# Ledger of designs, part 104: designed miniproteins, single chains, continued (4)

Each design is a single chain, and the fold is of that chain. pLDDT is the mean over its residues in the fold that is shown.

## One batch from the design tools (miniprotein)

Design m15610
Fold by ESMFold2-Fast:
Structure m15610 (fold): chain A 75 residues (1-75)
Amino acid sequence: SAALAAAKEEGAKAVAEAKAASTGTVDDILALLNAIQKKLSDIGASGDIETQRAASKALGEAAREALAGMAASSK
């Protein structure tokens, strides 16, 4: 649960930061992808497969929802 909450917060925060610094959709998406990649690397370093699964799922879901929000804001 803590890992899920942290992953959701990180995903939402990364998108909010990218959106605030937005110079264009491509740059925003790239910044978000870099943030996600860093978070996945941190999760992978934990060594716990169950935690990795739960956190990755939550992060992916949060990132997808946030990316949809960014795309909607650009159009």
Scores: mean pLDDT 65

Design m15611
Fold by ESMFold2-Fast:
Structure m15611 (fold): chain A 81 residues (1-81)
Amino acid sequence: SQVEEIKKELEKKIEEIKKKAEEKIDDPNLLQEVLDYLDEYLKRAKEQIERLFEEGVPYEEIKEVADLAVAILEQKVNKIA
């Protein structure tokens, strides 16, 4: 389904952000906290995507929400480093 495609793209983008965090963050404790934060955010974003789909929100709007979530996470990781 289109919803599962959005979730899969989001998972892929979060994995790319995790790799960037691993490259930039030398402190293993801080790195683990960042990775845990990204995992929790992904879980919350997937729940939000499912709710929007159930409410009949168009695919394009749901994808826009997912893209915004990725942009915010990239900005936060860049700020930490």
Scores: mean pLDDT 83

Design m15612
Fold by ESMFold2-Fast:
Structure m15612 (fold): chain A 63 residues (1-63)
Amino acid sequence: GPLAERYADAAGAAAASGDAATAVRYAKQMGEHGNPEAAERAAEAARKGDAATAAYYAKQGGL
């Protein structure tokens, strides 16, 4: 939904900028309003510094 999509966009942007902590926080919020599995994968990728994978799963979780 729209709220999950906004958190997904924020998580992806944070991951792309190298801010893993912010990316993880927004991915967690996305999981509550969208796809929890995608949110967990986005958060894990962000923690490991894989910005491309984090952004990909964040976008999927916002749907």
Scores: mean pLDDT 74

Design m15613
Fold by ESMFold2-Fast:
Structure m15613 (fold): chain A 80 residues (1-80)
Amino acid sequence: SMEKQQLRIRAGALLGLARMGLWVIKEMIRKNEDKETIERMLERVRKVLEEALRLGKEAGDRETVEDVEKAKEELEKLEK
């Protein structure tokens, strides 16, 4: 349905934003940014991934769901 296509597009866009956020977090860690700033960014990326997962599941987009779960695992490795 058109509705499912919109959910897929939104889920993919949020996944892309989350992947960019993970890259930013890795750069912040490499540059020895303060802990509170890194923790705020981790929380923001986690929320984006949770929304991407919800939309991907609603769309029945298994590939996006798998990619979001992989990104969540990467995020968990960066959390203190």
Scores: mean pLDDT 87

Design m15614
Fold by ESMFold2-Fast:
Structure m15614 (fold): chain A 112 residues (1-112)
Amino acid sequence: SPEDRLKAAREIQEVAMETARKVLEILDEAGASPEAKQAVLDVIADAAMRVKLFVLMGEELSDEFIERLKEWAIERVREVADKYGLPDETVERIIELVEEFFEKVKEINDKL
């Protein structure tokens, strides 16, 4: 059980890093500033950390928890996009990747 939780946390980190890589690629294509890039990546890193810590604590990762955290992350991405003037098309592509990240988190959680 503790070993399975550590394995799940590592898998979540790997998915988070791949999501961050794809998000950076989209932001680079859009000509986003370094500050805008950092702000978007911080949202993804915060969401991933919250999921990993909850898993490591041995708490049940409910569908409701995952859905609420997903909604929180999407709202934060939209707030950052508004602040830095990111194009709507760029924002929607990033949101799609955030949604895909949480779908993969659900798959990892279902294996616990």
Scores: mean pLDDT 88

Design m15615
Fold by ESMFold2-Fast:
Structure m15615 (fold): chain A 70 residues (1-70)
Amino acid sequence: SRLAEAVYEAALEAGVPRDVAEKLATQVFIMEAAGEEVTPEFLRRQMLKLGVDEETAERIVALVAERLGL
């Protein structure tokens, strides 16, 4: 999906390791496939669980919004 791709690219741009970026993008894809809403709050919580710090998580959310034209 466009959202999962944007999340993956934003995570890599923010310096997140590739394996963590792939896990995050996969979770987004699974949520969309299940018909679940992917919120900024969900994204932040998942990033924190994967060991991404809060400042980097906020930066990724902003980059995702920029990449999607939001």
Scores: mean pLDDT 84

Design m15616
Fold by ESMFold2-Fast:
Structure m15616 (fold): chain A 80 residues (1-80)
Amino acid sequence: SMAAELEKQYQAEYEKLAKYDEKLAKASEGVGITAADLYEMAEKLDGKDVTRAQRLQVRLDAMKITADRRLKELGLPPPV
């Protein structure tokens, strides 16, 4: 399903960060988006019909933005 594919992409992005070094892995850990956070984010999409795939997409986008910010704070380039 599309949701499963997005979840796989999310995991791949995390693993990609972890492979560079401990600093990148620690930056990725700082993302810290939980299932509860995901539900809260989905609920904030007021008036929208949100699917599980859309929730995963929101989480993936938020993770990338947060990871980019954390990497910048550490003085490291994003792994792309």
Scores: mean pLDDT 56

Design m15617
Fold by ESMFold2-Fast:
Structure m15617 (fold): chain A 86 residues (1-86)
Amino acid sequence: DLLKVAEEVTELVIEGKIEEAKKLLMERLKLDEADAEAVVEATKEGIESTGRNGGIHAALVAMLRALGYSDEEIEEILRKLTARPV
């Protein structure tokens, strides 16, 4: 689910649909507007760095951080999510 949300947010940001990306984060993850905006900004920076894959990675990290996970927990979760078939 988190990986799917990160993929959907990244596609919306690539399409310039910033408000739709924020709304998706608020509805799916129960983030407030400030946290949703932070995830979108991180996703934009990820896209600028390495394209779609960079956006997805940045979105996942920012979402997990907004949900209160530590950097160590985020690394472990990302390892498990990227090891699953997409």
Scores: mean pLDDT 80

Design m15618
Fold by ESMFold2-Fast:
Structure m15618 (fold): chain A 76 residues (1-76)
Amino acid sequence: SSLSVDELIELLKSKDLDTVLRALGLLAEKKDPRAIEPLIETLKKLLKSKDERVRIAARRFLQDWDDPELKEAVLK
């Protein structure tokens, strides 16, 4: 993908869950420090969603990514 970190951070604001999850994955893959806080805040928001499907998707993302530091920061 030709998307920059800044463009991916903007995609986290999307109303489309699939778009948000793809942006989260690409940002986590880039390992850019600018993405850390947007990743944590977006995952916290998804985990607190009124929609159970959104909460399940966020939990799967955390399991699949296997980043214990990110997981701890999100679950606080």
Scores: mean pLDDT 81

Design m15619
Fold by ESMFold2-Fast:
Structure m15619 (fold): chain A 108 residues (1-108)
Amino acid sequence: MKKILILGPGGSGKTTLALKLAEKEPDAILILTDPSSDTPELKELAKEVIVEPLDSINFDEKKLEEIFEKYKPDLVIDVRREGEPPQEKVKKLAEKYNIPYEEVVTPR
């Protein structure tokens, strides 16, 4: 069963991406860091939605490592707006845990 962790700041398009992923892979488990992304539509399309709150402003690397160890995601997707800096720490932690990392840049 595929587990996908979706990260990114508020308004980055995470909810739209999560809905598209649920439609494409309805048997996937989606792990979301923003509680506002957990919508009724997503719950209908996805097999399972897990919310692990992670503050995008006060990012805690230890909490992200705990999420990686607890769930062992098959894929980490980092969502950001065009012009925003990449989260190098997220990529490095994914590499440390041997988890595939994808960056999704959404237009402003």
Scores: mean pLDDT 74

Design m15620
Fold by ESMFold2-Fast:
Structure m15620 (fold): chain A 93 residues (1-93)
Amino acid sequence: MDGKWHLVGTDLVITIKNNEVVSATKDGKPVKITEKDGAYTFPGLEDYGIGVNKNGELNLTKVKDGKRYVMTKSGNTASVTIDGKTYTFEKIE
């Protein structure tokens, strides 16, 4: 999962290195990341923590209940549908 991943429909870009979320930008500006149990929360995606699991897969963890959703990787995209809403990350570099 190493690289820069853009959350489609937003200006959020996360940087992943060695299967860890190491930084993020929103509108090209660095944003504060808040870590909890290996998941990071970001402005514009406050309902979910973002992390990478032991298999190198992107996860969304719902802040409300702690439920983890593994994103399905297909080429340069990773996607999951939660409660009828689809979240898609696209690899940009």
Scores: mean pLDDT 78

Design m15621
Fold by ESMFold2-Fast:
Structure m15621 (fold): chain A 60 residues (1-60)
Amino acid sequence: SAAARRRALAVRIGRAIRALRERNPDRKPTTREVADEVGLSVATTRRIFTEEVGVAPADL
């Protein structure tokens, strides 16, 4: 389903955020860096993650 696909993408976005933070512990990743890591646009990355998690990727 579209909802299951969206949730799977949100999980992948969350993993990308964790991986980027582990590689660069001195700063938070930008939404652009997260989007590049998952192969999505900035707008799509923000929308999917915010819809599933309730906060923007950059605000984690």
Scores: mean pLDDT 78

Design m15622
Fold by ESMFold2-Fast:
Structure m15622 (fold): chain A 67 residues (1-67)
Amino acid sequence: SKEEIKEKIKKALKSFGLTIPDHISEEQLEELAEKLVGADKEEAKKLLQEYLPIPEETLEELAEMIL
């Protein structure tokens, strides 16, 4: 579900020592989570990079943790 993916995003970022930027609203997080429902790995990596300042090296691992 969208809510489960939001929690996975928060936990995954925290595990890598990353925080959700203050300028990212709840609406943007919900939009990201909704788009990640049913997304493949490449689509998820693109979405995560669009919304969050994630290093390229960690994108694949984060996508796998969230999906």
Scores: mean pLDDT 78

Design m15623
Fold by ESMFold2-Fast:
Structure m15623 (fold): chain A 85 residues (1-85)
Amino acid sequence: SRIAAFQAELAPRAEAALAAGDWEAVAELAAEYAGVIAEALGADPERMRELAREYVRAELAGDEKRAEELAEEMRRLLEEALAAK
């Protein structure tokens, strides 16, 4: 599957970013993954990437309310895509 193949590519990059403490790289990898899921489900991949980046940054900043709002927006977009088939 496209998701499994993409995860295989991301795993070594994620390990390197985490080992380096490179949280911007972690945010970008989360965005790439969210974009692939969005494309697979028929959602807007660019918007999902932007939301995923902001979500990681909100979590790192300890902004729990903003992180919840971003997670809910991502969920809403995926649910809308699934409802549209």
Scores: mean pLDDT 79

Design m15624
Fold by ESMFold2-Fast:
Structure m15624 (fold): chain A 81 residues (1-81)
Amino acid sequence: MYGSTELILERLAEIYLKQQDASNKEAQKLLEYGKKKRKTKEDIEEAQKMVAELALSPGAEEFIELTEREGEKRNQEEFQA
């Protein structure tokens, strides 16, 4: 199963790559990360690094929206607790 952070990374990467219309090796590598059910440590760390750079570059607005959505999910969990 995907963790909250992994889901954000996957969704943000897809949105970013669609807008950039990227088809280079690095972009495809990041997309493949989202498709893999079995990920290596290198895949995870690389994807996290790429998304971290995106959050500091064009596309940070999308990252904020995804982060707020995950925050709401966690708030619902706290309410039940």
Scores: mean pLDDT 53

Design m15625
Fold by ESMFold2-Fast:
Structure m15625 (fold): chain A 87 residues (1-87)
Amino acid sequence: MEMTPEQAAKARELSAKLAPEREKAQEEYERNKNNKEWMEEVEKQAKEIEEAFKNEDVEKLEEFKKNGNVVISTAAKVALEMLKLKK
């Protein structure tokens, strides 16, 4: 799914506002990237977030937003904000 130029600009501004949380998520990911079990779980949950985003499943995204894994919770927060930009 391609964003419109306007949606892309808003997404860029949103990305800047969420930069501190994304940086923390990136550090957590780098720390755990050699943990196969952790990486497989993150990949599985990331795919579920992508599917929920495509289906506009706000309830599922809100559930992932509460996840204790900062990589997953940050991805869910971004997806929820991106859905607001589509509306």
Scores: mean pLDDT 75

Design m15626
Fold by ESMFold2-Fast:
Structure m15626 (fold): chain A 60 residues (1-60)
Amino acid sequence: SSAVEVLKQMKEDEKLSDEQLVQFVVRNEASREEAREILTALGLSEEAIEKALAQLPPEK
């Protein structure tokens, strides 16, 4: 969705790290499925995606 486009732009423009993108996606989406879709679309490695999904925020 639009969040993917925004994150891609922020990554390229600000050169944000993959870790920062992971934290943003996990905190904002709070859903394993949504987080996986966004991180996959951003081109993150499977290892990075698995790490992100394991760290889903407990308050969502």
Scores: mean pLDDT 66

Design m15627
Fold by ESMFold2-Fast:
Structure m15627 (fold): chain A 73 residues (1-73)
Amino acid sequence: MEITEDDLRIMEAELLFAMGKVLASKGEYEEALELLEKAIELLKETKPSPEVERQLKLAEEAREEVKAKLEEA
């Protein structure tokens, strides 16, 4: 089994997404936004697949939630 660059991008995006959600739960919205935007960029550079589309949708939804919190500040 060979790990491809796309597999590495997906794993990195998943890690960034998880870290972004943890930071958002702590109220660190600016840092959370940065990590979520990085995850979205990596997923957009990855070849389209059902898993990539699912992760991208979740990351974009989380980014919108964090942006809304920053606008309330």
Scores: mean pLDDT 81

Design m15628
Fold by ESMFold2-Fast:
Structure m15628 (fold): chain A 82 residues (1-82)
Amino acid sequence: SAAEEKEKKKQELQERIDELSQRILDVMRADRETGFSPEQRELLAKALQYLSQAVDILKKDGPLAEVRKLIKKAEELLEQIG
């Protein structure tokens, strides 16, 4: 059913959020240990903002397409940090 498909997609997005949250924590630890550039820290801050927005929308049962876009934006920013 459409409701079961939506719940599966919500669970998949929650799993991606959890994985992304862990990646951000690991990147924040790397910054504390090695010292990132101001540009890398700005990318990290933006990634965290997108993650926070995705979490808020998902908790409020908002549009899953928007949650997916925000997760992707955060993932792309983390890839740019290297």
Scores: mean pLDDT 87

Design m15629
Fold by ESMFold2-Fast:
Structure m15629 (fold): chain A 72 residues (1-72)
Amino acid sequence: KKIEELEKKYKEYQKKRDEAVAQMEASTDPEAQRLYRLRATAYGTEANYYKIQLEKVKKEEEERMRKLLDEL
């Protein structure tokens, strides 16, 4: 279930980033655009964190499966 949790978090932050980008593009106020850009960057960073963790867990599962096959 760890993989499912990480995928859920990754998608959650991607959605929040995309929404912030849309708000930035729809906004005509330069200060509001800056604030939305900062949020988009923060959410993007968080999404990347979960992406890296997800890839690490998947690689560890792959390595474990390979060792099991080697023992047979």
Scores: mean pLDDT 82

Design m15630
Fold by ESMFold2-Fast:
Order: structure tokens, then sequence, then C-alpha cells
Structure m15630 (fold): chain A 57 residues (1-57)
């Protein structure tokens, strides 16, 4: 679980400026643009915890 979430986070951060990747992440996670930016700016532990919360919605 956590290893998979870390890979997702690493991929999102590698493409953080890609508008298509950003739009897909917002849609899939149910995040606003501000929430996505906060997630990407968070520590790895905090970002993984945020991903877990949003994926279980």
Amino acid sequence: SDERLKRILDSMRAHADDPVVRALAMKDLGLSEAELDALLASSEEEAIAMLRRHLSR
C-alpha cells in the first residue's frame, strides 16, 4: 500500500507542472487545485497520508 502510494506521489511530483496530470489527479482524488498544490508541497509522510484519506472517499 504505502510503497504504491509513494510511487504515485513520486510520479505526480515528477509531472507537477503538467496540466493534464494535474487535472487527472484532481479528478481521481476529488481535490481542488489548492488541495493538490498543498499535497505536492507536503512532506512525503503527510502527502501519503493525504492520498490515503482521499482514495478512501
Scores: mean pLDDT 79

Design m15631
Fold by ESMFold2-Fast:
Structure m15631 (fold): chain A 66 residues (1-66)
Amino acid sequence: SEEQLLAALRDVRKLYEEFRKNKDYDPEKIRAAVREILEKHGVPERVAETIERSVLKDLERDKELE
């Protein structure tokens, strides 16, 4: 449901903020953690792939700003 997707995105945001705070920019580690959250919330694979790609793009940008 849309509510489940929003809950998943909220958890993904919290996870990313934690990685960013620790300056832990390992893309494989972040991708794996994001995937676990999305799977837990039952997000469809195609939507999950889009979210994973978006998070990795944000990661790339944040690495550049350091």
Scores: mean pLDDT 78

Design m15632
Fold by ESMFold2-Fast:
Structure m15632 (fold): chain A 80 residues (1-80)
Amino acid sequence: MITDAQVDAAVRHLEAVLGRDRLAGLRSPRQVVDAYRAANPDISDATYQQVMAAIDGQPVDNFGVQLFVAAVRRVLARVR
């Protein structure tokens, strides 16, 4: 079960990696994922594909991917 505290921690991690100003300029889940991957090139193609599948609503049995997608959605919900 993903908790709000875990999602908040993941959001803080995204803010630390990308910077708050850069995150505020991003408008879609894909833009956030692509920016994160550019800042962290160690992300495998397989992990990237699982993240994109989860964003598209496909079932992904990967806790880290589910947590990351929840954080991405929370970041975007804070931007109007």
Scores: mean pLDDT 78

Design m15633
Fold by ESMFold2-Fast:
Structure m15633 (fold): chain A 91 residues (1-91)
Amino acid sequence: MEQVENLRKKLKKMIEHIDGLLAQADRVARSLPDPQERFDLLVEVGILQIEVAIAKLALSKDMSIDELNELYSRLEKVKKRAEELLARARA
């Protein structure tokens, strides 16, 4: 049962990291002079924020080790997308 608690802590830290990346991407996107590029990036930020919010809601409930591992895999993909989005926003 200690494995569940440790995995939940890892998921919480990953969510906090992704939230930080998306907050940075949002700030950079809002500073862009091109209205279309600003809109497109903010839409992508919004989609990833919804995915993170769904993960937070899932994590607020009792989850099995298998469910937590599936959530971890999903958040790793969201993290990569957030990193790629921030890199594009900074370009």
Scores: mean pLDDT 85

Design m15634
Fold by ESMFold2-Fast:
Structure m15634 (fold): chain A 65 residues (1-65)
Amino acid sequence: MSIAELLAALDEATPPEERSRVASQATGLAVRAIGYGIETGDVEAARQLLRDGLAALLERVRAAR
């Protein structure tokens, strides 16, 4: 999945009561991926970290139902 597809899937999968928590977690993943990319210069590894993090978050949201 692309990052945009993962974000759309998270929007659909997240219950209303969990939206603030999931949004905070997704934002934290984005900040860490950006920081890693700047520190290492490895933009591809930074994108992969964000994709992997968002995919894992999506699995946790789906499993919690």
Scores: mean pLDDT 84

Design m15635
Fold by ESMFold2-Fast:
Structure m15635 (fold): chain A 73 residues (1-73)
Amino acid sequence: MSPLEQRALELEAEAALYYMQASVYRLQGNEKEAEEYERKAEVLYLLGLSYRAEAQGDEEKAAEYRKKAEEAA
């Protein structure tokens, strides 16, 4: 596994954990924390997609996902 592929998997896993935590906050009626964790998850998810695209040699797609991540932050 390349360093880029490993980083993509790490970011994907971290995003999934933030999405899970956001769901827990929503069940508790804690909408503000849920929205915050959902935003963090989205940024991590988009960064993961960027690293995955870069690992596949798709620099243009990687740049697009990176820009979307910056806009979501």
Scores: mean pLDDT 86

Design m15636
Fold by ESMFold2-Fast:
Structure m15636 (fold): chain A 65 residues (1-65)
Amino acid sequence: MPLSGEASQKIQQAYQEAAALDDVEEAKKVIEDTMKELVKQGLLDEETAKGIAGVLSTHLEERHA
């Protein structure tokens, strides 16, 4: 499933911001809120956004372990 350059850039920025947070739940919320906004803007499908959020959330959990 193709990601637009804009969606990819926003996801990368959101991940960098989330990774800087000390609270893993707050970090996951940043990712989820970003994914919901991209779906609302029509830049991502719900299923794709959910998959990306899952992968990034796992990575954030590992970072905060």
Scores: mean pLDDT 78

Design m15637
Fold by ESMFold2-Fast:
Structure m15637 (fold): chain A 71 residues (1-71)
Amino acid sequence: MLKNIPKPEEKVTVTSSNPVDAKSLQRLFDLLKLNPKVTFKTSSGETVTITGNNEKDAKLVEKMVKIGEER
């Protein structure tokens, strides 16, 4: 069931994914937050949060949604 838990304007699972300037980072955060975000558990039992705006992230998000939909 979906809960109304909005994420703050700033703050995501920030890891040095792309070492860029502060200004570029602001744009990336804006774009990433615009896209849907999903949280999935890896087979190792780890929880991972993905925000899909990049080609790789978008693919991951779509894959997760498709698997959830057909299952």
Scores: mean pLDDT 45

Design m15638
Fold by ESMFold2-Fast:
Order: C-alpha cells, then sequence, then structure tokens
Structure m15638 (fold): chain A 73 residues (1-73)
C-alpha cells in the first residue's frame, strides 16, 4: 500500500542517517520498527547529527521522520 511504501522509504533514510553516525546496531534494528518507532529513532539520530554539525545526517533523519509521520496518518 501507499503507507507501506512511505514507511519503507522512511526506514531507508533513517538507516542511512544511523550508519553515518556509526550507529551500526541501531541501523540493523530500523527494518523491524513501526512508524512511531521510526519517528522516535529519526528524532534521536537527527538530534545527534545536529550536535555534531553533520547537516547531511540531519537532512536524512528529518526525511525519515516526515515520511514515517505520513505513513502513520
Amino acid sequence: SRRDKLLEDAKDFTKEAALRLGREELAERVPDLDAQEVIDVGSEVGMEGLKKGDWITVTLAQNGVYLASLALG
């Protein structure tokens, strides 16, 4: 469905953001998360990226949060 694809895309962005931060264990867990959990993880990863000045990680995490929010309805 459209929501399933949005969540899949959200997970891809969130996983890439986590990998950029060296959070490999977190990235491995991303495929198993629901939409709310992707929002929570994306927010955490985005905040860490912001503190490190890694704007690419911030952008990836923000995209993940937005798409997961759309998937949640």
Scores: mean pLDDT 89

Design m15639
Fold by ESMFold2-Fast:
Structure m15639 (fold): chain A 55 residues (1-55)
Amino acid sequence: MVTKDELVEKAIEVKASLKKPPSDSRAVAFAAGELGVPLTKQELDELTERVSERL
C-alpha cells in the first residue's frame, strides 16, 4: 500500500525534477497518478498542504 509520506516525497521529487515545476496540487495529483492511488478532493488538499509545508 502506498503511504501518504510516499505520495508527498514523490510530489516533491516531481517538482525538483522539472525545468518548470508544477504547482503543489498538480505535483500531488501527478504523483498519485504515477503510483496508481486515487485521491478524494479532501485527500488532495491535505497532501498539497503537506508538500507546501516541506518546501
Scores: mean pLDDT 76

Design m15640
Fold by ESMFold2-Fast:
Structure m15640 (fold): chain A 83 residues (1-83)
Amino acid sequence: LEESARLLREAARALREGNVEEGLRLFEEAVRTYLLSQGVPEEEARRLAEQARRYMEEAIKKYGPEFAAKILEGAAKVLEEEA
């Protein structure tokens, strides 16, 4: 949980800095790391993380990277409170 929260905060920072590709990469890693921590098999975690990245890319296109960064910061806070 702590590692996933850290990656989400780093992803949000990258998005705010205009590094959209780095933000998406870190977000995908955060989702994969979270799913593995919950006992999801590696192959399934990888596929779900790739799908989550595609949804986040679409959200950035529609609402902008600042909006996406706020969502990721909120998710990180929830994970930090559960850890």
Scores: mean pLDDT 84

Design m15641
Fold by ESMFold2-Fast:
Structure m15641 (fold): chain A 80 residues (1-80)
Amino acid sequence: SAEEEAFLEEIKELLKGAGPQQAREWVKSPDEIKRYAGLIGLLEAGDYDEYEKLSPSEQKKIEEMRKRVLEAWRAEAAAG
């Protein structure tokens, strides 16, 4: 949906300039968008500690979000 695409776009933009340190701060945020961005950012850095603490259904949700965010990011990079 357009709403889901907008949500993933916000996560993508947060990740655009974020290093692993910023991702570690965001995973503890009360803001849900920042928390998802933090989790995805840590996974991209090879840090699975917070991901492994999640339930299987939450892990699936994060992997689905991660896939879509990275696909959108790659499409943006390819466009110029």
Scores: mean pLDDT 80

Design m15642
Fold by ESMFold2-Fast:
Structure m15642 (fold): chain A 58 residues (1-58)
Amino acid sequence: MSDGAIATLARRAGLSPATVRRIVDAIENAPNGTTQREVAEAAGVSVAAVSRLDAAMA
């Protein structure tokens, strides 16, 4: 994912670009069917942050 895309998602989700990068990296490395809770654990962030990013990506 490009820096521009990360910046856009960060603004839409109300998260820092660094937090978005961590969540995106966790999602990209996770198997299909991984839950938001598992992504949050892998990224070291709250489930609320993952939920906000998922909403921003939709």
Scores: mean pLDDT 78

Design m15643
Fold by ESMFold2-Fast:
Structure m15643 (fold): chain A 84 residues (1-84)
Amino acid sequence: SKVEEIAKELYEKIKEMVEKGDIPTEDGRTGVDALLYEAVKKLLGKENPTFEEADKAYSEILKALVKLYGEDEVFELFQKAVKK
C-alpha cells in the first residue's frame, strides 16, 4: 500500500542517517522530525496538512513501520537517531 511504501522509505532514510555516522545529536533529532513530516505530506499529498490530518497520518505511518519491521526494531532505530 502507499502507507507501507512511505514507511519503508522513511525507515531506510533514518537508517542511512544513522549508518553514515551522523550520530544522533540535537541535529539528528531535528532531521528525524523533518523526515517524519515529509512522510506525512507525501502520504496526504498536501504541503500544509491540518493538525488532525497530520496526527492521523503519523498514526498510519507508525502502524505500517511496526507491521514491516517490528516494534523493537523501530524503537531502537529511532533511539539511535535521536540519542541524548
Scores: mean pLDDT 75

Design m15644
Fold by ESMFold2-Fast:
Structure m15644 (fold): chain A 72 residues (1-72)
Amino acid sequence: MKEVAEEAGRKIREVGEESEEWLKEASAEELIEKARREAERGKKSRPELAEVYEENLRETEESFRRRAERVK
């Protein structure tokens, strides 16, 4: 269970890592939306992992938000 949840979190983090280089080319809102869609997909498939998806999404959103505010 935890290994599966960690793998899902890893996919969300990969979106964040790739976004660091292309954040200058794409809006933070679009990158946050991508991460949110992945988290929602995971929650629909495995509701019991909803907290894990929400936590990973929250961290990703905060990361994008902080970078966007630094640019603004």
Scores: mean pLDDT 65

Design m15645
Fold by ESMFold2-Fast:
Structure m15645 (fold): chain A 90 residues (1-90)
Amino acid sequence: SVEEVKKKIEEIAKELLEKSPEVIDWDLAYELVKERLEDILSVEIIKKILKELGLLDDVTEEQLNKNNTKEMLIQIAASIVIYKKAELKK
């Protein structure tokens, strides 16, 4: 569900903030997203999360419609984790 994915993204963001607050740890965010979210990620869930964050414009939506591989969804979710980590840092 969207709420499950959002919760897991926030949990990963908080974990990374606690362990490495000053580092943009894209590779670790990617690995944790792949491990914890790969089986529950979908284009529809990612679109809903991006829309809620104000990050879903027409170009982004079109790209998601054309490139919806598991790899791309994991990369986008990892980017959302880094975004959330930055927001939680204040």
Scores: mean pLDDT 79

